# Designed miniproteins, single chains: the designs that were tried, part 76

Each design is a single chain, and the fold is of that chain. pLDDT is the mean over its residues in the fold that is shown.

## One batch from the design tools (miniprotein)

Design m2797
Fold by ESMFold2-Fast:
Formats: sequence, structure tokens, C-alpha cells
Structure m2797 (fold): chain A 75 residues (1-75)
Amino acid sequence: SREKAISEVLKLVSEGQAALDAGDLKAVQEQVKKLEELAKSLTGSERDVARGAADYLRGQLYKAQGDDEKMRETL
């Protein structure tokens, strides 16, 4: 269901944010990959939400890595 898809996106974003707060950049990258794979299985607005979440978390990852150029390309 739509609600289930959005719930899964929120869970992955929360796990990614926790990894960012812990400085575990590898775990952040894994959550970005999971969000991208989830987006591939979705359509319409649910896909757009998952893509937006992946882009947000990827931007935070690049910022944490000090890669401002890649962060700007993602955002």
C-alpha cells in the first residue's frame, strides 16, 4: 500500500540520519542504496518520495565527506 511504502521510506531515512549522527558514512551509503532500490520498485508519488529521500541523504553523505561539488550536483 501507499502507506506501507511511505513508512518504509521514513524508516530508511531515520536509519540514515542515525548513521550520519554516528559518523558511520558507510551505513549512510547503504541506506541511500536501499532507498534507490525501493524507488525502482515504486511508481508515481511514492517513487518521487523515495527518490527525494535518497537525494537528501546522498547530499548529506557528500557534505559529511567534504565533497561539496558532488553535493551541489545531487541537490
Scores: mean pLDDT 81

Design m2798
Fold by ESMFold2-Fast:
Structure m2798 (fold): chain A 58 residues (1-58)
Amino acid sequence: SVRELLEEAERRLREGDVEGAREALARATGMPLEEVDAMSEEELRTMITVALRALDDR
């Protein structure tokens, strides 16, 4: 699920696996890997956080 992929991206980023976090975010959002690869680590962290919050707002 999208949520599981975003949680995986967050976990990987926390563990210092930036490459794994990019892959998981791309899969979760449907965003091309090219776009995700262009993101800084801070932008990647922000996107994961925003996406998780959007899913968790109920």
Scores: mean pLDDT 80

Design m2799
Fold by ESMFold2-Fast:
Structure m2799 (fold): chain A 65 residues (1-65)
Amino acid sequence: MEKEANAYKKGYEAYQKAVDTLREHAKYIADDPEGAEAARSQADVFEKKATELKNKYEELKKKIE
């Protein structure tokens, strides 16, 4: 149970880092509108994944408390 909770926590942390990296990259390539748009769209997808994994982590944490 604790191992599963830690896996979800690591998962959402990884996706959140990917979101930050993609959004920074989009700012850096702002003179390439197509590339910047693609990076921002990918960041939005990863942000949703991070939120889902965080919710699962919180649910498991409550059950093992």
Scores: mean pLDDT 79

Design m2800
Fold by ESMFold2-Fast:
Structure m2800 (fold): chain A 58 residues (1-58)
Amino acid sequence: SMEAIEELERIAVRTYILTGDAELAREMFEEGLRMLEEGRDPEEAIRKAKERLEEVTK
């Protein structure tokens, strides 16, 4: 959904701001989009992206 894509984009932007790693941010966004394309639950895709953000900002 468009709302899920927007949230994944926000998470990717936050990742870049907090880590300075543009490649990591892009990879996280692309992984989230891939999950959506595979028909996975949008909430699961968003949750996975948030968990990864928390791990890389520790």
Scores: mean pLDDT 86

Design m2801
Fold by ESMFold2-Fast:
Structure m2801 (fold): chain A 67 residues (1-67)
Amino acid sequence: MPVVKVKANNYAQAQAAAGAASAVPGVKRVSVDPETLTVTIVAENEEAAKKAKEAAQAAVKATAAKQ
């Protein structure tokens, strides 16, 4: 199963990214490393991984705009 990682600048961005990624169909697991602020996404196929990564990155950008 493909694994993609999204980097955040703070924990709020990491949480937003994890939430957005977990809402994508075909995502099997999402985890956040609070020390590195890295969101790790495990998807069932490459298309789901791509969509989850794009959703997570969009959430990071949206959260940055609020802070």
Scores: mean pLDDT 79

Design m2802
Fold by ESMFold2-Fast:
Structure m2802 (fold): chain A 55 residues (1-55)
Amino acid sequence: SPLEVSLKTLEDGIETLEKEVKELEKSDPERAEKLRETIGKMKGLVDTLRTEIAK
């Protein structure tokens, strides 16, 4: 379904961002923290989508 495709896209995006944050934290911990906040929001959206798809 389109919802499952969107969920997978968000999960893939989160994994990519987490890898970028780990590398960035070595040189720019302030930007890494801002990205971590955004990743937290994305994880919340993924959780919401997962709940709705499971109905």
Scores: mean pLDDT 82

Design m2803
Fold by ESMFold2-Fast:
Structure m2803 (fold): chain A 56 residues (1-56)
Amino acid sequence: DPAALAALARDLAELARQSAGLGGDARTAVEGVLRALAAAGRQLAPEADPWTRLAL
């Protein structure tokens, strides 16, 4: 469902913003997961705006 994927991408972008406030290992772990999900999302929907925001 493209709408569900877009919603997930928006939630992941919000989590990425919140991860900037985390320290040390927790932030690194969250960033690693978000990077992997962003790469997978770009492969499935490369031009979707939510995936572009997640890259920041």
Scores: mean pLDDT 64

Design m2804
Fold by ESMFold2-Fast:
Structure m2804 (fold): chain A 55 residues (1-55)
Amino acid sequence: SSVRKEILRLIGEILRSIGDILDGELNGDSDRVEKGKKKLDEYMKKLKELDKKIS
């Protein structure tokens, strides 16, 4: 289903955002950490909205 594909895409983006946060912290790149946190929050909100539609 299109919903299943979107969920898998969002999970991939969430994992990528976490990777950016961790890499930013390891390298002292506060801008990368902040950008990663904002993206993580956005994708998590989208995932929760999709969960409501399939529940």
Scores: mean pLDDT 84

Design m2805
Fold by ESMFold2-Fast:
Structure m2805 (fold): chain A 58 residues (1-58)
Amino acid sequence: HMEEVAEELRKRGIEELKKAKTPDEKLQAVSRVAREGIAAGLPRETVQKIALELLKEA
């Protein structure tokens, strides 16, 4: 289900952000997660929402 895919993507994004040490690494992590979401077939609006949530955490 798309909801399960979106939650998995969010969890992965949080893990990537925890590993990121610099602002550039955080931006790259969010960018990678967004591309993965699009590649997985998530709606663009859902991917944008997740990316914005991750940027707020960064």
Scores: mean pLDDT 79

Design m2806
Fold by ESMFold2-Fast:
Structure m2806 (fold): chain A 55 residues (1-55)
Amino acid sequence: GAEEELAKLEEGLRKAEAALEKAQQDGDVSTARVAQAELERLRKELEEARRRLEE
């Protein structure tokens, strides 16, 4: 359901944030770029999912 979808997106967001932090600590620019793109995608999906749940 929508609740489960939100939980999955939030879990993905946390994992992407952790990956970005690790990449920044390691100085891995390529991994950091991938993690940033993933974060942006997940944030947009999460906002849309929350909006759908509100309606």
Scores: mean pLDDT 80

Design m2807
Fold by ESMFold2-Fast:
Structure m2807 (fold): chain A 91 residues (1-91)
Amino acid sequence: SELVKKAIELAEEAEKLAKEGKIEEAEKKLEEAIEYLRKAAEESGDEAIKLEVEISIGMALLSIGVGKVIGNKEEGLLRAARILKRTAESL
């Protein structure tokens, strides 16, 4: 679906931005990827898919938070981007 493709593209952009140290821009792209993942899950009409997507989003957000706490924002964002991309690829 186009929503899944956009989620993958946004997650890949976030990974590139994080590697460049563009933390705020990477965070914005991850937030956009999350929105497209949620839309794709809603369109599926499948409650199990919706739950799996929300769990993956939670793991991605936790990775960002952990990165901030330990003083490595780049690693947190890279982990989050990879989680969201893998989740989108499974849809």
Scores: mean pLDDT 89

Design m2808
Fold by ESMFold2-Fast:
Structure m2808 (fold): chain A 96 residues (1-96)
Amino acid sequence: MSFEDLSEECKKFVEEFKKLSKGVGNKEQLCAEMKQFFNEISSVPEEQLESKIKEQQKKCSELDDPVKQKACYFAVQLVKECGVVNAKVALDFICP
């Protein structure tokens, strides 16, 4: 699977996330939560994806755990910058 096949916006998000995640003491938890939120967002048909993203952003703001909240926002941003298919590839590079 090739990182080079990702869009420039998606690649920039991956590199930015790697920098931001260095300051997070619970990277394993962050990755597990991001994978869960990505699966929830990607579980809807493509025609429902835009409305699901908006709903998920609202749900992220209501989370009490700061690591889980960050994971939720990162999963939403990953889908927005990469699209669903490329977001999965990018997530595997961020969180192997």
Scores: mean pLDDT 77

Design m2809
Fold by ESMFold2-Fast:
Structure m2809 (fold): chain A 61 residues (1-61)
Amino acid sequence: SHLLEGAALLTEGRYEEAVALFEKALAEDPRNALAWELLGVALDRLGEHERAEEYRERARA
């Protein structure tokens, strides 16, 4: 699962690689709220706070 692989990379601090896997998870299922939330977490860790907030809003929609 791209979602689980991305989550593992996120815990390892490999944020750019985690983003790529979460984007693949969303390409498979764009209604995956957890993927939107974790993408937001990864972007926030990369300092992209405005984009992170947008993705968190998508997770809650």
Scores: mean pLDDT 82

Design m2810
Fold by ESMFold2-Fast:
Structure m2810 (fold): chain A 94 residues (1-94)
Amino acid sequence: GPPVNPNASNFWEEFSKRASPEEVEKLGKFLRLVVEKGKNLSLSEIRRETGISEKTLSKILTLLAYNFLTQEQLEEFKKLKTLEEKLNFFLSHT
């Protein structure tokens, strides 16, 4: 897989230590939806299918961006203001 930078590794360590089994399952469901739907995946569909909160989804998207986006793409991702823009950017670049 792509190399994990230290910030993503630290986020994953903190997430894993504090995440409930339910949060880990929701991450798994989100990743399956990304694989199945790709660019057609909407924020509303994620909420309906996984029940994941905006705060948790934002953290997951940040972790995935650090692992899958280039440094230039990651800087653009960080400038995005809405969760929907961040999701669409991520899906367009994976």
Scores: mean pLDDT 72

Design m2811
Fold by ESMFold2-Fast:
Structure m2811 (fold): chain A 118 residues (1-118)
Amino acid sequence: MIKLTESGGGTFAVGDSLTLTGKISGPVENIFQVAWWRQRPGEPKQFVASIDVLTGETSYAPEVAGRATISIDKEKKTAYLDLRDLRPEDTATYYYEAVDLGDHGKVYTGEGVEVTVV
């Protein structure tokens, strides 16, 4: 059974940087994509960034392009989202997701980590 854990949330100042950490517990041999999503208060869930685990190809939402970097450490089964030049609109609950292509593209989602920018 796959479980996702997230860390690195908290309260940050405008202009700071943060690193969110998403970790997978369990088998990862069929995990070929990981992503970060966020949900701002009163808004639908929004894509932030993704990385293909096999190729290292990254994708970023326009709102964070140039401010975000997603990376993976395969040995630690961990993905990082670095977000710089924080703004009040970065206040959201952030969710780590993993796509299991061995299970017909089943998506595993963490419980979310809260980020507040003041």
Scores: mean pLDDT 84

Design m2812
Fold by ESMFold2-Fast:
Structure m2812 (fold): chain A 96 residues (1-96)
Amino acid sequence: SSDELVENLSNELSKDEFDSDKFKKVLGELLGAKSEAETNNIVIGLREQFNVGSVEDLINKVLSADDPVQELQKIKGVGQGKAKNLLEALKIAKKK
């Protein structure tokens, strides 16, 4: 279910030691990516769209946007449903 995928991503984002490979895997599963290359392109898009160098900066930048869902939708391969699920995972991670 999408709720389980959101929880899995929020758990990876809130770990004391960040695992980039596990993060990419869980992000790809949440976003329905068909390949590792597609997931890598979304990660690059997140970095470029929000001008961020870290996961903490990404969470803060996305959550401080006037319309986070619309900003996330500017990333190629991220539609409204995917943007909403990603935003929910970032909100949960911020609370931890």
Scores: mean pLDDT 78

Design m2813
Fold by ESMFold2-Fast:
Structure m2813 (fold): chain A 55 residues (1-55)
Amino acid sequence: GPAAEAAAEAEAERLEREAVRALLQGDTDKAVSLIRQLKERGLATDRGIAAARQN
């Protein structure tokens, strides 16, 4: 439902921001780990992968 979707979106956004910060600091391993956590939780399977895939 919308409440559950909003909660999942907020968590995904937070973890994605942390991953982006890790990338900006050159900590690629940290960023990859955070994205993997997003996948495990099912919060950003497509969004997190799309962000990580930016080449």
Scores: mean pLDDT 69

Design m2814
Fold by ESMFold2-Fast:
Structure m2814 (fold): chain A 69 residues (1-69)
Amino acid sequence: RLEEWREELERQVRENPEDAETWTDLGSVLHALGRLDEAIEYYEKALALDPENEWARENLAKTKAAKAA
């Protein structure tokens, strides 16, 4: 389920590494898998590409809070 989705998203970022949406989705999947450090890195990549991405910004904050707990 989540592992399959992660693999699909990883293929998509290899093909289109400037697609901020795909980096955001990959961050969300990694958060769900408990891989919080990687999720943070990928949300930060998404925000570097699209600084106005509300979804990535909100989920980055939530993931950082989850890691700090």
Scores: mean pLDDT 80

Design m2815
Fold by ESMFold2-Fast:
Structure m2815 (fold): chain A 90 residues (1-90)
Amino acid sequence: DPREELRRLSEEADEREVEIMEEIRRAAGVTPEQLESPEVNQRIAEVALQLADAKHRAAEVVRRHGGSREGLEEARRILEEEFERLEAEL
């Protein structure tokens, strides 16, 4: 079911986004009291925006391909490339 696969892909992307956000905070040594760090907050906002764009592009590819396997594989590639790029910057 292409809708179920897209949902799973979206859920996996959401989980990986949380992991990246936590890694950014951990690398910066940010405590809850330091959540007001402008630099960390800016980086988190930038990553969130970039991932939202990648998720939107992935969903559009699946829609354009009518839920075909090729569309799902392209969507996975879009998300994986963005995650690999972001993780390489950590």
Scores: mean pLDDT 77

Design m2816
Fold by ESMFold2-Fast:
Structure m2816 (fold): chain A 68 residues (1-68)
Amino acid sequence: KLEEVLARLREAIAAGDTDAVEQASYELAKLLKDKPLGELARALREAIAGHTVNAAQAQAITKGLSKG
């Protein structure tokens, strides 16, 4: 499930779909809520690696994470 959520987040970022980015970020936060914060940070770094994240996408990530 983690890899599925990460793949979904990567696809949403590549597509520029801010709603999908927010939803995937929320799912990631919920999935890792009982894990150390370092693991969430590492997963996010891996998901966005090689992509340019614009301001709207960064806001969507933050909003999704805050709901988890």
Scores: mean pLDDT 77

Design m2817
Fold by ESMFold2-Fast:
Structure m2817 (fold): chain A 89 residues (1-89)
Amino acid sequence: MRDLQIDDIVEILKKAGVKEGDKVVLALPESDTTKELLIEAVKRVGGEIVKEVTVPGNPSPSQIVVEKVGDKYIVTAKSNLELGKEIVK
């Protein structure tokens, strides 16, 4: 959906395997609303935010991508699929 709701993000995180105590790195767009949604969703699944990185680009996410790298989960809010191709592929 175009407008991501917190429950949708929570389900994406759970399906990706994020559990209580898991370490999460947030790669955030320059959007305060999106930052708040991602932070709250991670906390609702019991994840620990160990790092926040601001990624310059589109202000509104149309997609959430979650990838496990080592002992951490990287969560990116993306509105442009091509911008994430280097991270996902």
Scores: mean pLDDT 68

Design m2818
Fold by ESMFold2-Fast:
Structure m2818 (fold): chain A 94 residues (1-94)
Amino acid sequence: DELIELLSDPDPEKRAFAARKLGELGDEKAVEPLIKALSDPSPEVRAAAARALGEIGKKAEKAVEILKKAAEEDPSEEVRKAAAEALKKIGSKE
């Protein structure tokens, strides 16, 4: 899967682009790769991964625990907001 491979690109802009496109596609196969992207060194990539998991919705329920941690603990306000919004879209009780 070309987009999933792009999540491992050395360029953070390409990784963020891949995360956004995977969210738009709603592909369940992207859930685990996007969960890994929540630990990316780039806040832009982490925020994009959180939003993508929110767009996938209920099929991303296994991301709930890591998204809760990101919403409370991530050093980036953008990532915390993206994770909190994703939790609402997935239907998690906070």
Scores: mean pLDDT 83

Design m2819
Fold by ESMFold2-Fast:
Structure m2819 (fold): chain A 72 residues (1-72)
Amino acid sequence: MAAGLEAMFAVVEGVGAIMAGKEADVTLELDLERLRLRLRAEGVTPEEAAQLEALAARARAAGIDVELELTL
């Protein structure tokens, strides 16, 4: 439980860091019981999309089901 929450928090923190100084539509849907996270972001650059995918990959490695919906 704690490790899953830490990984989810790391994703939220990483999204904030990547999107700092930019106005973008970002939606996070969290299921803490099933360790599932859905991240939707619109108006992202290819570079930001790559960073968000890297964060998602780390969360998946920690046992979290992550769904990314990114629009450029």
Scores: mean pLDDT 73

Design m2820
Fold by ESMFold2-Fast:
Structure m2820 (fold): chain A 55 residues (1-55)
Amino acid sequence: MELQEIALKISTMSPEDRKKMAGLIKAYVKAQKAGDEEAREKYLQEAKDLIKEAE
């Protein structure tokens, strides 16, 4: 999925879904900095699932 398509889908999400996405991104970045690959992959997958649900 192209980054432009992902950004467009996020912009069409409800305020609640955008807050959830922002929380997942923050959790992903925190896991990445901590070197926690398992948590990073989990949050990445949750973000992808949220984007698919918005379709």
Scores: mean pLDDT 74

Design m2821
Fold by ESMFold2-Fast:
Structure m2821 (fold): chain A 50 residues (1-50)
Amino acid sequence: SVLDDFRRALERYLADPTDSDALRELGDIVHGASDAELGEMDRLGVELAG
């Protein structure tokens, strides 16, 4: 799912902020996401980074 893909890419990026593949994947996911999916991604970002 889009949220599972986002979680994996974000976890990779948080583990290694120089991972350009993870950063590109995050950008692609966010650009293709609906408003509802963006809201869930924001919640996941707070959960994983906070």
Scores: mean pLDDT 81

Design m2822
Fold by ESMFold2-Fast:
Structure m2822 (fold): chain A 56 residues (1-56)
Amino acid sequence: SLEEKLKSPDPAEQVEALREIAARKDPRFLPAVQEALTSPDPEVQRAAGEALRALG
């Protein structure tokens, strides 16, 4: 599930989940996207920023 990928210790899985959230534009994931913006991984932060823009 997207929630499982977001909680994954693998940054690549977190990025995949954030891209899927951005494509779906599902506002239920907004809090999780905002948390991902605080990630120490720059690719996760970038994907989270893109998802945040997609969600509005």
Scores: mean pLDDT 82

Design m2823
Fold by ESMFold2-Fast:
Structure m2823 (fold): chain A 103 residues (1-103)
Amino acid sequence: MAPEPRGAGGGGPGAAASGPPIDTATEEGLRAFVEGARAAIRAMAANGIDLSAERAAAALGQALAAHGAVADREALLALARAALAGDEAAAAEAGERVVASAV
């Protein structure tokens, strides 16, 4: 089934008011994105969702692009692998690479 949802991405001004906005122009916004992504990947894996590191990295790249940013593919893949493995230290290091590479 082709979903074609219209509420994708930011969801308009109401969504921006619900909490700290994901602003990919700032390190704070990028770090918030990385933390949210890490938590989401772990939650999906814990709920039995079959998620490969490559698919997770691709989804993260698309989510960043929806917020107007591009990050290094290898950094996103490293973050996805670390999050799926439950390695907090590796996930933190990979997250810093995502933040540093984002433009």
Scores: mean pLDDT 70

Design m2824
Fold by ESMFold2-Fast:
Structure m2824 (fold): chain A 68 residues (1-68)
Amino acid sequence: TLEEELKKLPVEEQIKALSDPDPAVRAAAARALGEHPEAREALEKALSDPSPEVRRAALEALGRIGTL
């Protein structure tokens, strides 16, 4: 899947993928970043993405990172 491919990249490249023109790529990047607490700010920004799929992926990822 796109998420699995993005998880193979460095976190910096995964954050960059959140700016991809394809919403499917942005959603996959958001899901992949759920394992990287350093990406919290980028994921919070993705909650305002025009695509509902990207917003759901960002919310899921932020839940995995936690709120502590």
Scores: mean pLDDT 80

Design m2825
Fold by ESMFold2-Fast:
Structure m2825 (fold): chain A 56 residues (1-56)
Amino acid sequence: MVSAEAVAELARKSLEAKDEEEAERYQREGVRIATQLSPEEAKEAAELARAMRAEM
């Protein structure tokens, strides 16, 4: 999936992961997808991830 929501979902899974390797894998996949987004879409994904983090 190449969308802001997909990147935000991977960021959320990274934050919820109990294992550092698991978190790193989700973060790495998120970065890979984020490089395919436009600057505006990447910004939206970052805002969504930040909002999710604030609720945790």
Scores: mean pLDDT 70

Design m2826
Fold by ESMFold2-Fast:
Structure m2826 (fold): chain A 62 residues (1-62)
Amino acid sequence: MSLREKAEALLRELLKTHSPREAYEAVVEYLVEQGVEREEAERLADELTKRLVIEQLSEQAA
């Protein structure tokens, strides 16, 4: 799995038990620990969090 795929998988798991803010912060720190520059990590985590939150909101449409 690519680093982006790992970040998305982690974010999906965290969003089951954490707020979007907490999930975002955890993914940013994970990416930084993996060697990603903080600014790039924040940008990627923000993009992924917004996309996955929209997906979850769509699940409420019966």
Scores: mean pLDDT 79

Design m2827
Fold by ESMFold2-Fast:
Structure m2827 (fold): chain A 78 residues (1-78)
Amino acid sequence: MKSYLSISGLSREEAEELAKEAEKLGGKAVVTDDGSAHVGIVGLSKEKALELGEKALAKGGTANVVVDGEIVLSESVK
């Protein structure tokens, strides 16, 4: 099963922390900063991708999770 998690709206430090956590969980993470920090994460199970997405939302970020081509989470803190 292939998952993709996209996180934005966090500080660079928070984005790097989530990237490290994803790598510890067996995923591959890329952090980009173009004035706003973004994290792309692949290779996680659906459950782990959703867990990290919810952590990003709890920190005030935006998270999108796609599993097998289906969007299973697409939310930001309101």
Scores: mean pLDDT 75

Design m2828
Fold by ESMFold2-Fast:
Structure m2828 (fold): chain A 70 residues (1-70)
Amino acid sequence: MDKLIAIFEGVLGVSPISEDDDFFALGGDRAKAHLLLGLIKEEFGVELPLSALYRHPTVRELYEYIQSKK
């Protein structure tokens, strides 16, 4: 969880963020979404489609989804 929070904070330029903060509500756009997914691939070894972030836009939801793919 903490690594994913740090990735969200780095991509969005906003800190602190909570587990229940929505990526797009915090100002995330398509370009930042692609950057986020690239960083997730590097840190967690999981390649996610952009649609996964739209379906699971909070840190908590996306983390649970990532864990289900490992």
Scores: mean pLDDT 82

Design m2829
Fold by ESMFold2-Fast:
Structure m2829 (fold): chain A 84 residues (1-84)
Amino acid sequence: AERLFEEAERLAEEAARAAAAGKGEEAAELTRRAGELAAEALLRAGAPESLARAVRLHAEGLAAKLLGKEEEAARLHAEALALA
């Protein structure tokens, strides 16, 4: 489980660097992958499915924002908050 969290952190750091370099599409993809790994790690650690889904939706919302899809980002963040 810890290894998946470490991979998620590494991808999140790569996403931050891609965003700083103006590579929004790459940053969005790395952000979504980090969220998927974090959600899997949570499920393996015995967290409820609702929390894992909230983490995935939050990451998708961040990715949508990086792509300039503000309405989609707001919707995904609202769905994530409703699950957490």
Scores: mean pLDDT 82

Design m2830
Fold by ESMFold2-Fast:
Structure m2830 (fold): chain A 78 residues (1-78)
Amino acid sequence: MREEEERRERKEEAAERLARVIVEQPTDFAAVWEKLREVSEEFPDPAEVAEILRRAGELALARDPDNKLARWLLREAE
C-alpha cells in the first residue's frame, strides 16, 4: 500500500517535470531528451516509463494544445 502510493506520487512528479520542460522549452529537444533519460534511470520498468510519458503528454497538451513535442511524446508512449 505505502509503496504503491509512493510510486504513484513519484510517477506523477516525473510526468509534471517532463511536461514543464515540454511547455517551457518546446524547441529544446536536448532538454526534453535529458529529462527522458532521467525518467528512464529512475524507473527501470518500461511499462512505468510509458505511463509517465503518457501522463506528461496529457499535462503538456492541457497547457499548450498545439505543442508538437507533447503530441509526439503522447504517441510514442505506446
Scores: mean pLDDT 74

Design m2831
Fold by ESMFold2-Fast:
Structure m2831 (fold): chain A 82 residues (1-82)
Amino acid sequence: SLSEADFEAEVLIALGEIYLGIGNYLESQGRFDDAIEAYKKAIELYEEARRLAEQSGNQELVDEAKRNIEYAKKKLEEIEKK
């Protein structure tokens, strides 16, 4: 159902936040290749969350996922230049 899509989107956002946190930690350790993979995984999870939120018509979740995608992409672009 649409409510199931909202729940799935919320779970995917939470998983994306975990991977973003892992990426930040790995970057702080100088493990740049591992951090890049974590940031890429976060982006994948947020993109899927956005898709599900769009299908459910939940604009707040769409906006949250878009903000998280933008932030994670910026982190990825910055680290790939190191």
Scores: mean pLDDT 88

Design m2832
Fold by ESMFold2-Fast:
Structure m2832 (fold): chain A 88 residues (1-88)
Amino acid sequence: MEEEKRREELEKKTLHALIAARISLSGLEWMSESIPLSEEEIEKMIEGIEQTIEEALKLAKESGNEELLREVEEEIERIRKKIEEIKK
């Protein structure tokens, strides 16, 4: 049952990565509204979120869980849409 344990581990890591991306996005939203940030600081934070999103997508694909992959792709779309709103 090592394959089942591996799948569960990947699913857990995927969820952790999504949570991390959401926390980072919320932090960026709060900071962009509350603190004067330079365009370079905003871009750096966005890059960090994008890297976390790509990690979540990779882990979801490796898990073989098609439902989780779909949820990850939908969440990534929401996060990217929010990033574009922050950039404006």
Scores: mean pLDDT 81

Design m2833
Fold by ESMFold2-Fast:
Structure m2833 (fold): chain A 60 residues (1-60)
Amino acid sequence: AADEAVARLEAAGAASTPEQRERYLAAAADARAAAATMGDEAGARVAEARLAALEAEAAA
């Protein structure tokens, strides 16, 4: 569900630097907006994609 995926983004952000936290929170907000406009499954997919992208950026 979108809420669960968003919670993972927010938790990852809380464990990160202040700059990274803002990026995770922005991703969470985008996922919530997608859930509201396109449905819960769309919101969950946005959240998972953004989390993967932020994790890949941190690993690089």
Scores: mean pLDDT 79

